# Designed miniproteins, single chains, continued (3): the designs that were tried, part 94

Each design is a single chain, and the fold is of that chain. pLDDT is the mean over its residues in the fold that is shown.

## One batch from the design tools (miniprotein)

Design m11257
Fold by ESMFold2-Fast:
Structure m11257 (fold): chain A 88 residues (1-88)
Amino acid sequence: MEEEIELAAEALALGARGLEAEAAGRREEAERLARRAEELARRLASLVAGREVSDEELEAALEEAIERLREHPEALKEALERARRELA
């Protein structure tokens, strides 16, 4: 569960930073950060599923991952705050 929490936190932090870059007009940075966030989300989905997931399976696998992450809200919050600090 620790690896899933770390991947989710990093993906969320990168996604948030991507939105900030988009709002600031830094389109290239926003696109790069969005791609990295998507890569981490795919890795999270694959870890939760226990196998590599296809694009068609990604949405359902991510929903399952989110459900499991909701069971560990404090750990996810701490990991997210750490990821945000490391990216700053």
Scores: mean pLDDT 78

Design m11258
Fold by ESMFold2-Fast:
Structure m11258 (fold): chain A 80 residues (1-80)
Amino acid sequence: KKTITVELSDGNKIDVEVSNKSGEDIVNEIINQIKKVNPIEADMFTKLVEEKKNEVIDIILKYLEKEQPLDLVDLSKELS
């Protein structure tokens, strides 16, 4: 079982199961999980994905390989 921990700007953390998922499916699952706890940040992340989908997927896969949590604030800064 493979999971990624996502850290939100409000300090909330969510664990997302990514086993047997494509990069696109992983992104969609992350959006769905964020929406349950912080719908405003989910909308902001969705906009980032719409603008830089391939770059977002690549970064998420890199964090999964390193078993590191994905900080959404750091991700937004890196892609800006």
Scores: mean pLDDT 81

Design m11259
Fold by ESMFold2-Fast:
Parts: sequence; structure tokens; C-alpha cells
Structure m11259 (fold): chain A 83 residues (1-83)
Amino acid sequence: MMEELEELSEKALEEINRAQDALDAGDLERAREHLRKAIEYLRRGIELAREMIERGIDVERMKEVIEGYEALIRSLEEELAAL
């Protein structure tokens, strides 16, 4: 579960970096694709963090992860809407 959360976090970061590269290149369609993928990985991470909370695993840390991911998703959705 923790390893899966780390993998999802890494994939989300990779997609955010790819979106930034696409924006720098002026490729708005590619940027939108990568932002959507980043949001999908972060949402999967939230689902996993919620499962960990349900099982009593690192509850306070997982609450922080959910809060951080929800804030990041909000920021990415606003960026996506502006494109």
C-alpha cells in the first residue's frame, strides 16, 4: 500500500512535468492530456490513502496526504480550465 502510494505520487509528478514541458512548447492539447493524467493518479492516491485510514494505518499522515492531493488537484483543475 505505501509502495503503491509512492508509485502513484511519482507518476503524478511525471505527468505534471510533462504538462509543463508541453506548455513551454506551446502545445496546449498535450498539456491538457498530461494535466488530466496527473489528476487521475492523484485521485487514485487519495483512494489508497482513505483505505489506509480505514485500516488504521498512519492515519494522521494519510490525512495530510489527502489534504495535499486535494489542494494539488484543485490547482491542476483550475490550470486545465484556463487552457
Scores: mean pLDDT 88

Design m11260
Fold by ESMFold2-Fast:
Structure m11260 (fold): chain A 120 residues (1-120)
Amino acid sequence: SKALEELKRWAEEVLARIDAGDTEGVLQEVDYLVVTYKNLPEIYKDILLSPKNKVAKNPMGLVVALAEAVYRAKEAGLSDEELIAFYRDGVRLVLQKADDENFSAKDLLEELERILEKYK
């Protein structure tokens, strides 16, 4: 879908910025993502993070899962450097799984929560 292709392009652009060392720009994008996520109604979070929400049907679920994981990483007290590394791993998973019709937003969140445990 067009939304899926736009998601992939966004993910590739984010990874390129991280690789270029645009620390300030990446952290600003992370802050915007977290603020937007915190302002989403709970019903939308429940729907988008449902195990039934597969990426082929609604790729926005991947963005919400990534935003929740990054929010949890900030609350866990990750440094800016650790947060960028975590965000890179999350964006890479979004890009790698975008075409997987069996992968859900919940699956992404669970993978990112396992990665986050290594920082505790």
Scores: mean pLDDT 80

Design m11261
Fold by ESMFold2-Fast:
Structure m11261 (fold): chain A 55 residues (1-55)
Amino acid sequence: MTLEEISRRVAEAYRRAGGDPERFRQLVDEEASKLDPEAAALLRSAGDAVVNHLR
């Protein structure tokens, strides 16, 4: 999985969350559950970085 694909999935989750950090985490987890463990770890890591900016 490319960084562009990770960024796109994170951006879509962020848009759908509407500024709610808990909803954003749920959406990232839903997307990660569809991926293999390595890709899921990358997506979750990127999501965690974004959550720190939603505080």
Scores: mean pLDDT 76

Design m11262
Fold by ESMFold2-Fast:
Structure m11262 (fold): chain A 66 residues (1-66)
Amino acid sequence: SAEDAIREAAEKYGVTHEEAVQALDAASRAGVNPLDLEGTIQAAKDAGVPVEAARAAYEGLRRALG
């Protein structure tokens, strides 16, 4: 599942699942496609979310979508 993939990626990047979800929420609120890694990183920075959480969210989502 997407949730499982995001959780595994969060563990790999040393962030919490909640932080990875916050990165996805930041991207969504900024109008950024979460499959745009650079845009998701920028949205996370602007929201005060760790860059590692944005990377975890991107990897988990990409893995879940194939």
Scores: mean pLDDT 85

Design m11263
Fold by ESMFold2-Fast:
Structure m11263 (fold): chain A 74 residues (1-74)
Amino acid sequence: MSKEIEEKKKQEEYKKMLDLRKEGETNNPQSLAYRKRRLEEELKRVLSNPQTREDFLKALEEIKKKQEEIEKKA
């Protein structure tokens, strides 16, 4: 029972992470800053699954790269 609940929670967290990552593809610096903040909040809630945490970190890194690209163009 606990294992099933944990898997469902992981799926929901992973889906939220993907949604935040998708929004991060937008080259809008305001949108990127907002998504980064949301992603950091979700990362704090990831407590049980190291694989999901790793995916969150990758998404955060991707948003960071997008911000760097925008800064270079400015």
Scores: mean pLDDT 64

Design m11264
Fold by ESMFold2-Fast:
Structure m11264 (fold): chain A 65 residues (1-65)
Amino acid sequence: MRPDERALRQAARAAGVSVGAVERALDVYRAGGTGKEAMEVLQAAGASPEQAERALAGLAAAGGL
């Protein structure tokens, strides 16, 4: 299921990136991409590898993945 706006904002804050960057990472994942490819999108937007991993883990826990 798509995460709600609250979950997207929380992930963006955790990764230190925009909500749009989080949405792009999720779109890559849902289009058949891997979690690593989603993390690369977040890192290109300025997240560290650890921040990107935490943001995706938070989205998964919220049912967004």
Scores: mean pLDDT 75

Design m11265
Fold by ESMFold2-Fast:
Structure m11265 (fold): chain A 63 residues (1-63)
Amino acid sequence: QAARDELLAMVKAGASVEEIARFAAERNVPGAAVQALTDAGLSDEEIRRLMAEIHRLLGREFP
């Protein structure tokens, strides 16, 4: 919950996808929290790109 609120704050502050992805990777933010960024006005395409960058940083594939 706290990690999701921090991600929402970063998006509203205009943080880059790279910065948001790095934060999410460092904090092991669950995918559901990233998906909830639609509440901040991110499109499905932007969420998909963000999830891809997070998984790339973690060296993992989507299940």
Scores: mean pLDDT 72

Design m11266
Fold by ESMFold2-Fast:
Structure m11266 (fold): chain A 67 residues (1-67)
Amino acid sequence: SRKERLDRAAELILKASHVPLTPEEQAELRRLMEEFSEEELVDAIVDHTGLSREEARALLEKAKAQL
């Protein structure tokens, strides 16, 4: 479902904050970032982590830097 794909995107973005993503995970995250808007990804990170929107945006930008 759409929700499961957003949850997966949030999981990968959070993982990227701690460890480098594998090439397969980077490819998966690139596809998810093409499917969803930046605001939808930020909302998914907030839902997944409980972080503020500002903190969620910082995680998204950090993950993008690995791609």
Scores: mean pLDDT 86

Design m11267
Fold by ESMFold2-Fast:
Structure m11267 (fold): chain A 70 residues (1-70)
Amino acid sequence: SEKERQEQLRQQLARESQRLVNEILRKKPDLTLDERARVSQLVARLFQAKLNGDQQAVQQSLQELEQLVK
């Protein structure tokens, strides 16, 4: 059903977000505590925006995340 598909997508995105956070923190060990918290917040916002189909929020979160990980 559509509800089951959305729940599976939510679970998949949650796992992907955790992996992305861990990969970024591993690649950027010199990030401050505040920057590390910001990465986690931006990744969470990115995946929430993807669940909601909010293209503007997806684009904004991606731009901010790219600035942190350059």
Scores: mean pLDDT 79

Design m11268
Fold by ESMFold2-Fast:
Structure m11268 (fold): chain A 56 residues (1-56)
Amino acid sequence: SAAADAVGEAVAEETAKYVKENAKLSFDPELAEEIAEGIGDIAGGVARIVVERELA
């Protein structure tokens, strides 16, 4: 649903920002970006599933 997609996208973006700002991954900036994006995508996916289930 549009609501699940919106929540998932917001959670993914905010999680990626949080990881970049708070995790000490500065030893490899490119790897840090990939890790932050991966964690964000996983968090966003979980959020979409939860919202879709609650709206069912």
Scores: mean pLDDT 76

Design m11269
Fold by ESMFold2-Fast:
Formats: structure tokens, C-alpha cells, sequence
Structure m11269 (fold): chain A 70 residues (1-70)
């Protein structure tokens, strides 16, 4: 279902963020998962790398209830 896909996507990103914090000494400055629509999520991630570089990423996931192959 769309709800199951949303939860899986959110949990995947939570896992990535946790991995960054524990493996590499990265500092997470901002992490949010926002619902843009019933079928779209936005992940915003801002982090500081060990060298002091600040990186900001935005990822938009489109979730299809797939009854039509297009």
C-alpha cells in the first residue's frame, strides 16, 4: 500500500542518518521527512562532514499505487 511504502521509505532514511552518525563522525544538522501530497514525500538532510563541509540534500520520492504499467 501507499502507507506501507511511505513508512518503508521513511525508515530507510532514518537508518541512513543513524549510520552516518555512528560510522563516520558526521554531524546531522537537519533531517526531516515531509508529506507533500498523498503520493509524494520530501526528505531534507543537512549535515556536516568530518572536514567541516556542510552539505544539503533534497530528495523527492513519488509513490505509485501501481495498477497501470506506464
Amino acid sequence: SVADAKESFANMWRGIVRSMETRSGYEILEFKVEELSETELRVTLKYRAPDGTVIEEEIIAKISADETAQ
Scores: mean pLDDT 76

Design m11270
Fold by ESMFold2-Fast:
Structure m11270 (fold): chain A 95 residues (1-95)
Amino acid sequence: SAEDAYLEALFLLRLTVREAAKLVKQGKISEEEAADLVVETARYVARYAKEKGASPEQIRDLLEYAADLVEKEMSNPEAVERFRKRLEEIAKELE
């Protein structure tokens, strides 16, 4: 269902951000590489949720949730702004 797909998408985004943040803290990947992983996960799960009937508002909420999670982990405001723009592009592609 659309509801199940939305909840699964939230879970996968949370898991991806958690694991990516852990890898950055351990020095195994950069913040930029971690952001790339989150963007690609967001693209995948947003598309999946849309295919399962999620509303445009639910897709927007998913992408804003991803942005909020990553913003808390990133220290560079310019990198955060670039990341938010990438998520906005995904939202527009899925309209």
Scores: mean pLDDT 82

Design m11271
Fold by ESMFold2-Fast:
Structure m11271 (fold): chain A 76 residues (1-76)
Amino acid sequence: MRKKIIENAEELVKQAKTIEMQKGIIAGAAGMLLMSEKGRSSLSKEEREKIEEIVNSLPEDTPVEEAIEKALEALR
């Protein structure tokens, strides 16, 4: 699951037309992985906002997998 979510996020980021879309894809992938790790079907508003905050704070050249891991680490 994890590897496929990251690979799908990387492909979607390549197709994204704006940096905002790229950040949204990364945040979405991090959220899906967090739900999988915690055995939950949804995230709270606070958890979603924290993921978005971390992703938005990262340099634009941060690799997708690294950006996802940094967002996950903040909520573990």
Scores: mean pLDDT 80

Design m11272
Fold by ESMFold2-Fast:
Structure m11272 (fold): chain A 71 residues (1-71)
Amino acid sequence: MVEELKEKLKEFEESLSEKEKEALKLFEEEGKKLSEISKETGLSKERIREIYLEYTTLKGMILIVEGVEKL
């Protein structure tokens, strides 16, 4: 089950366009706001939100299933 979730996360990341990958990187690595990412990448705030929601949902499920959680 957890292996399937990890595969889905990898497939999701690989399915993103270059601009969508850039948006995800800006959100995750640099902590930029949706409005800033939207301006920088040209993507809509809704699209960026959809990408981030899918990514964080899959990551959250993996963390819960593995039972590993340290802030």
Scores: mean pLDDT 76

Design m11273
Fold by ESMFold2-Fast:
Structure m11273 (fold): chain A 92 residues (1-92)
Amino acid sequence: SMLEEILEEGRELAEELVDDPDPVAATLKILEWMREKALERGDEATAELIEMQVRLNELRRANPDSPEVRALEAEAAEKAKEIAKERGITAE
């Protein structure tokens, strides 16, 4: 029930922000909202991953062509996969 409400709220927020003239600012608002929801669930690992995504967006604004962007993306992706496996998001 609560998860269904969270998904609906998230979609409404994303739809509201889709026409924002600053898509980076809109994305950061969505990420911060997701981080708060992760913390409410006691999911510190997911909250940390979302913080990495915030930093990645900030780094892209400063140096979008930096190899550091790709390195951080790879690190965040691996962390996300590890968390997903630990949480049993895939039934195996």
Scores: mean pLDDT 69

Design m11274
Fold by ESMFold2-Fast:
Formats: structure tokens, C-alpha cells, sequence
Structure m11274 (fold): chain A 69 residues (1-69)
């Protein structure tokens, strides 16, 4: 549900901030698969990930946003 997707998304950002970017990417994909993330939400998350320097996770979030469109 939406709460699970939001929780996974937040956890992915925290993992990226810790330098655990591959784990962050896996949680982003899982959050998207729950159906609870909007395209706008994914783009906002991608911008946060870029600011953290998590370029790979940011790219994944942008790609998932395009699919959510």
C-alpha cells in the first residue's frame, strides 16, 4: 500500500546517504513495484538523491518516474 511504498522510498534515500547505493536501488524498485509511488514523488526523490551524490539511485528514480507516467 502507499504507506509501505513511502517507507521503502525513505529507507532507500537513507541507504544512499550512507553510501549503500546498490541497496538503495533495490528498495526503490521494490517501492515502485508496490504501486504506491507517483511519477512526481519519484522525481522529487531523484532530486534528493542527486543532492546526496547518489547518481546511480537518482538515475533509477528518474527511469521509474518515466514508467509511472
Amino acid sequence: GPHEADRLGVQAVLLAAEGREEEAVRLLRKAYETGGLSADGLRSMARVLEELGAERAAREAYELADKAE
Scores: mean pLDDT 81

Design m11275
Fold by ESMFold2-Fast:
Structure m11275 (fold): chain A 65 residues (1-65)
Amino acid sequence: MEKIREALERVSGGGETVSREDGIRALKDAGLSEQQAELAVRIASGGGETASVSDLLEAAKLVLG
């Protein structure tokens, strides 16, 4: 989980939210598959264009568990 947090914080520039594209890239960089990253971002964004770092962390836990 720490690698995922660090990757998300990096693409957010220290902010609380990331774009869908940046979220997918960060999760893939942290070791998730493309399908897992896309699913986690979809869950965290609720189908929107952005997602919070905290919601993405929880979604990634659900996808990996």
Scores: mean pLDDT 79

Design m11276
Fold by ESMFold2-Fast:
Parts: structure tokens; C-alpha cells; sequence
Structure m11276 (fold): chain A 78 residues (1-78)
């Protein structure tokens, strides 16, 4: 697993924690599904790792600011 995929997983785990703290069960479930997919099929994640990192950073920033709707819009674009 590359450093990029590891960074993406760290960002996904952070976003999941933030979504759970916000009580956004729908976003949390979606993030859990993505995390499971990356862990089960890391080779597929390697091809999109840089784009995934960029999108995850945007989601984490939105969640940290309490902008749950923006985080959902970005997540749905994946």
C-alpha cells in the first residue's frame, strides 16, 4: 500500500470520526463503505489515490467547519 493510499485512509478515518460526532449517520455509513473498499481492494485505490486525497481533504475541512451538506455533496461526487 502506497503512502498516498495510507494518507487517504487516514483522511477517511478522520472524516468518519467527524461525521459520527456530528450525528450524520448517512455520511458515516458512506465513509465506512469507502474505507472497507479501500482496505479490501487497495490496488484499485492506487490508481485514484491523489484525487481521493484531494476530495477527502475537502470533506474533512467541510466537516471541521460544520458544513455537513458540503461534505455530503463532495462525497456523493465520488
Amino acid sequence: MSEEVKEALELLEEALELAKKAGDEKTARRLEQIIQGVKEYPELAEYEAKELIEKMKEIVEALRKGDIEKAREILDSL
Scores: mean pLDDT 79

Design m11277
Fold by ESMFold2-Fast:
Structure m11277 (fold): chain A 65 residues (1-65)
Amino acid sequence: SLLELVQEYVQLVKEGIKALENKDFEKFKSIIEKLRELREQADGAIKANIDSTIETLEKKYKELS
């Protein structure tokens, strides 16, 4: 359902941020892969929001690595 998709998205974003804060780059890469899989189940504005979040997190990763 849409609610389950959004709940999983929120949890993945939180875990991705924690992984970056901890410099756990292997966990971060795993979280990004899960966000990309979740993106394939989304459409319209939600897909666009997931894409924007992935871009933001990957830019932050490049600053830290």
Scores: mean pLDDT 88

Design m11278
Fold by ESMFold2-Fast:
Structure m11278 (fold): chain A 71 residues (1-71)
Amino acid sequence: MEEELEKELERIAKGAVELEKALIAAGTPRDVARRVARQMAEREAREVAKKYGADEEEVVKRTLELFERLA
């Protein structure tokens, strides 16, 4: 995977962690906050995959793995 692609996936994963934290701080249940953050990460990962001509499913998988490690 290209260096620029990996950097974008890390950015998406960090953004999803911040979204989850913000939702929990606002009173959203943890399970709902996690689901919303994962959905955002998946959507952004698919768009980035298309931009770089990468496999969407592989990019989504790697992005979610990064999110789970950071969250």
Scores: mean pLDDT 84

Design m11279
Fold by ESMFold2-Fast:
Structure m11279 (fold): chain A 91 residues (1-91)
Amino acid sequence: MEEEIKRMLESAIEQVKKAKEAYDKGNELEADIWEALVILTLTVAEIGARNQGKEELAEKIRKVRDEVLTLLQNKEFDKAIEVLEKAREEL
């Protein structure tokens, strides 16, 4: 499961990068779709951890998701990537 969560965090990082690229090009709808996919990926990761009895990991992912959501709402894509990379390294 840790390997799967790590892959999900890697996917979320790539999704944030795509959201930033779309936003910088003025493709607001595409940026919004990638932002929604980031949050969905992190939500699936949280549920997966919780379903396997890994409550501490699930809570860590929830906090990361909530922080990333706030950063994405403020269009702080580089900070969102940094938060996700740190979370991945701490697994």
Scores: mean pLDDT 87

Design m11280
Fold by ESMFold2-Fast:
Structure m11280 (fold): chain A 91 residues (1-91)
Amino acid sequence: MEDALLEELEAAAEKGKFSEKMKAAMLEGAKAALASDSPRAMLEWMRRLLEEDDSEEARAKALGAAWTLAQLVRSGELDEAEVERAAEELE
């Protein structure tokens, strides 16, 4: 259901008054999250992105990835405990 998640993110970004540029960045982050094989790999990718780039676009990408991770947890496709463990390991 990748298309449904991406469409929902687009709607959420519009409701949040994000620009078209920021919305595109959020969708890129969401696609990276959906292509990731683990929560840890995605969190490491987000962390590196934000360390290398402090732009609004980089933050929007990280936000899109984080939102997608949260939706996967909510749908039961991803274990919340696994996400929490990955986040703790990266602190």
Scores: mean pLDDT 76

Design m11281
Fold by ESMFold2-Fast:
Structure m11281 (fold): chain A 99 residues (1-99)
Amino acid sequence: MTPEEYKELGKKFLKALKENKEKIEEFTEKVLEIYKKNPEATPETIEELQKLIEEYKEKGTSEETIEVAFLLAASYVQTGSLEESWKRLKELAERMIKL
């Protein structure tokens, strides 16, 4: 990835975080519920995640918003806090822009 591409990706992430907070949180909650039901990485878990992604794409959710929501879910698994996870993701996006 070029420095320009990385910077543009960071800008898109910050924009998604600012403009689509409620949609990101909604998608993140649904991702976490899928993992809660299927804690093992099974083909069934992957299928449910793919169905969720397709549903949100059909509703006009941007790919960047979906990617940001997955990153938030992954961070939440580590932190146990949506607020801390959101803060870390915002800091990551800001660092991407400054590189």
Scores: mean pLDDT 74

Design m11282
Fold by ESMFold2-Fast:
Structure m11282 (fold): chain A 90 residues (1-90)
Amino acid sequence: LRARADALIAEIAALLRELGVPDAEVEALVARWRAGWDAAEAAGPLALELALLTLEGTVRALRYLLEGRPEEAEEVERETRARAEELLAA
């Protein structure tokens, strides 16, 4: 799944650049998400599922923002958070 995470992080970086986020800020966020993925790998399967869910949700939210649909982006963020809480409660 590292390849899947790498692909999602790359897509997030591309979407952020399309939204006009400065390169230095994008690189800082990419480094933080890569560190988060490494921490999830060390923590185990549930942490990996949560990390993947967060990355996938971030891609969907950023796509909506790029389309000029911030309400849908906010909804994706709420859905992602609710799903993460559900996984943690199981």
Scores: mean pLDDT 82

Design m11283
Fold by ESMFold2-Fast:
Structure m11283 (fold): chain A 81 residues (1-81)
Amino acid sequence: SILSELTEEEAEQASQHVEELLTQAGVPEEGKELGERVKKSLMEARESSKKGDEEKVKENIEELERLEREVGERVREALAA
């Protein structure tokens, strides 16, 4: 699956992208925190996918969806200030 083929470099690139977006919005510390959480969740999703742990993969996808909403919310709040 796509998740089991995810590289650590790709996860790091996603983390850096989140950090860059929030830094541009004026909240670099929040960008670093959310970027680190995105990388961790992507790597955990990869490992769960490799193990065939469908329950853990579902949990990791739900966490990634939650993080996507948080990133969008923080960008909107920062730009509104």
Scores: mean pLDDT 80

Design m11284
Fold by ESMFold2-Fast:
Structure m11284 (fold): chain A 82 residues (1-82)
Amino acid sequence: SMEEEFRRLAAIALDRHDPAEEAAIEAALSPELKAISREIQEIGDNETDPEAIEKAMTEEQRRALELQGEAAAAVRAREAAL
């Protein structure tokens, strides 16, 4: 599942404690997740109102964004803890 994939990548990033690992997470995302990420970015590029962005996104896209945010937050939390 997407949740398992992002948790796995976040755990790897935390273990390595390497700032470049966040970039590696993006590079390692499946083609399906990369496509969803690109769709979300395109919505954000065309709309600045947060409520309008949420209305434009599908439930699947919104969930993918949340999971990406969790992975990124885990990496940042590890870096801040040192």
Scores: mean pLDDT 57

Design m11285
Fold by ESMFold2-Fast:
Formats: C-alpha cells, sequence, structure tokens
Structure m11285 (fold): chain A 88 residues (1-88)
C-alpha cells in the first residue's frame, strides 16, 4: 500500500553519488516503468560499483528514476545508495 520511504546513499562502493531529498521523484519509483531498465541499471551499478543495489524488495528498480538520481548525484557529486523498500 504505502512506501515507508526510500533512502539513497552509496554504501561504500568505489563510486559515490549523493542526492539531496528528491521528493516526488523518489516516491514515484514504483509508478514509473521504462524500457531499457537493464541498461540503466547497469550504468548505475557501474556508478555505484555494486550490482545488487538496484533492486527493491527483490524487484528491478525503475531504470528511469535510477538514472535521474544517478545523473543528479553525478552533477552534484553526492552519494547515492539504494536501500530495500518495504511497503507498510
Amino acid sequence: KTILGLTIINQGGSSHFLAEQVGDEITGLFGSTLSDDKVITDRVKWYLDDPDTIKVNGKDLDGGTVVKLAEESRKTGKTVLIYDVTLE
């Protein structure tokens, strides 16, 4: 039903991208579906240096949202780490 929240921080990988609170973009994670999620996921994994950071509750993250967050953190030089999201 409701997303408890999503924290995006690099958990100590070689690449660090920290985004400020993005608000609606983060909360729209489950609602957004894009083709090429795998390509986008691979790019973010390359940035984060952790292949499993792109999954939410065992599901592939929405690639478009992940790319936007990665690009924003790349522009700002801030750290991005994706946690598992729990509903309810």
Scores: mean pLDDT 38

Design m11286
Fold by ESMFold2-Fast:
Structure m11286 (fold): chain A 88 residues (1-88)
Amino acid sequence: SLLERIQREKELAERLIELGASTEVLQQAVELLVRSRFELERLGLQELKQEFDELAERVIDAAEDPERVREYRERSLRKIEEERQKEE
């Protein structure tokens, strides 16, 4: 189910923070959170979307190079939004 997937993604991201995962791994984690964020937005699940945006900030702050992860998240947000706009 969607809720089970969302819960697993939250747990994965939190675990990666706890383990001190590399910047490269955290970049992949924020991309995953960005993709799920757009799915939650389409479904009108605003509270869960907010939690995912907040979790993405926590992942960024946990990185050895937070700016690199933040830039990767911003690029992922733009790329996914552009892809969604072109589907119409």
Scores: mean pLDDT 84

Design m11287
Fold by ESMFold2-Fast:
Structure m11287 (fold): chain A 84 residues (1-84)
Amino acid sequence: MEAAREELRRKLREWSATFRPGDTEGIIARLDEIEELMKKAGVSARVQYLMFKSMLDFFKNMGVPDPVLSYLEAKVEEYKALAE
């Protein structure tokens, strides 16, 4: 549990440090990796919903390409439904 959470936190920090807002393919690949790490860490659907919602808000403020925002909005709705 804690080891998987530490890995997720470290990966998020690494992506923050190397993030390029215009790199649509790279951003989506990182989001897919985050989703797999959340599943591996046993994160609940409710917590996954909150994490994707936070990432969506963060990326909206950075001016990332629309396909990235659409991808995140779909993930937020998916996990919101699973959390209810």
Scores: mean pLDDT 76

Design m11288
Fold by ESMFold2-Fast:
Structure m11288 (fold): chain A 116 residues (1-116)
Amino acid sequence: SSEVERLREEAREAAERARELLRRTIEAAEAAKKKYPEKAKEYEGIINGARNALRAVDAALEGDVATALANLEGALDVADNNAAKAEEIGDKEVAELLRRTAEELRRAAELYRAAL
């Protein structure tokens, strides 16, 4: 239906915004890792998590609705966990980028669920 097509297009747009936010998260975390070498291990964890979430979003954009939902839910868990980690180490910028990523991933998953 036209409504299902619209929901899938809106879900794709939300996933694309999450993809861009994940790229920005990686850039910010890489810069912070260089500035705060004492927190390098924590930033490496955030960077690896964001790269894994980015791969999951790419898989979601290439797959059917079921594949998209599974990958977006996995990416959402990673984004939420890494936002909490960024807050724990005092990085408000990286935490905010990851919170915004989680919001877009949640929106994408909800829209794909509505598309059945």
Scores: mean pLDDT 91

Design m11289
Fold by ESMFold2-Fast:
Structure m11289 (fold): chain A 70 residues (1-70)
Amino acid sequence: MEEEERRREELLERATALSNAGEKDPAVAEQLEKLREELMEEMRKVDDRETILRLTGRIIDAIGGAFFAG
């Protein structure tokens, strides 16, 4: 669980940084989509509904702007 939690935190931090850098750059948009896919894969490892909802909120906060702009 610790490694999975650290992995999710790292992915969220990277997603937030890239989202702030600008989704209009095709390279940044591609990296954000890959990070979104990785975050969704990590979320699939979580069985707890409350944790899933919390992670979904964090993903939306980190990537939401870039996702809806694309």
Scores: mean pLDDT 67

Design m11290
Fold by ESMFold2-Fast:
Structure m11290 (fold): chain A 97 residues (1-97)
Amino acid sequence: MVSVAAAMSPEDNTVTVTVDVDRGGATVAAVVTVEADGKTYQYAGPAARAAEPRTVTLTARNEEANDAANVTVTSVTVYVQADGETTTLTANVTLKR
C-alpha cells in the first residue's frame, strides 16, 4: 500500500508531499490543489524515482500563489508509474492556518 502525507511551508507556500512507496522501479509525481483568495492553483514539482521500496519526498509549488493569503490545501493527487502502468491516489486534505 502507498501512504501519502502533505505539509505546507509557511515560508514560500511550498507543499511537501511524503509518499511511502511499497514497491521498487517506480516513478512518483504529485499535484496539489490549493485554494487561495477564491482562486484555485495547481502546485507541482519534479518527479522522484524509487528504485526500491522507500519513502520519497516531493516538493510542489506554484510561484503565482507565493504572495497569496489564506492558503488551504484541498487535495493531493499522487501518480505512481511502474511497469508501464500509472496508479492515481488521492490523499487527505492538509489545512494551513
Scores: mean pLDDT 73

Design m11291
Fold by ESMFold2-Fast:
Parts: structure tokens; C-alpha cells; sequence
Structure m11291 (fold): chain A 67 residues (1-67)
């Protein structure tokens, strides 16, 4: 379970970094809001998904990242 949480955290962090890189015009406040939203999303996933659902979600996200 802890490994899955770290994997999801990494995926979300990479996504945030990608968004920031693609949108350099974002203000520091907008970046902070984006990071807070990602943190809330991660907490929601952890609280509402079991281990199997988290594994499936991670797999789907990794496949989507490959385009």
C-alpha cells in the first residue's frame, strides 16, 4: 500500500511539473493552487480506493502517459 501511495504521489508531481513547464506564464499563486488541488486529489484517492483499485489507476495513468 505505501509503495502505491508513493507511486501516485510521483505521478501527480510529474503531471504538475509538466503543466508548469508547458505554462510558464502561471503565477506563483496559481502554481500553489495546482499543488494544493493535487494534494487533495491524492488524499481522496488514498481514502476512497483499496489497493487493487489504486494499482489499476496507476496502470491506466502510466499507459495514458505513454500516449
Amino acid sequence: MEELKKKLEKILQDSINFIIEQRPEMSEEEIKDLKELAKELLQNIIENMNEEQMKELIERIEEAKKK
Scores: mean pLDDT 76

Design m11292
Fold by ESMFold2-Fast:
Structure m11292 (fold): chain A 74 residues (1-74)
Amino acid sequence: MLVFSEEEKKALMEIGEEIRALAKKENLSDLEVQVLWLEKAIEFLEKYHPDDPLAQEAVKKLREELKKLKEKLA
């Protein structure tokens, strides 16, 4: 189980709020919102947990899902 610091939890909440605000402003589809979340989740894990094997495995799975979702948008 990945344990996040209070600073990391705050960063995740800020990312969530930014994505919600952008989705409302730009009238984004559910698929586009999922793509943004996956991109931000990958960036977050690579920034805060770059050498964690659990985070590395999670990033690998998130990159696979991101590729699949981008193919549906193209």
Scores: mean pLDDT 79

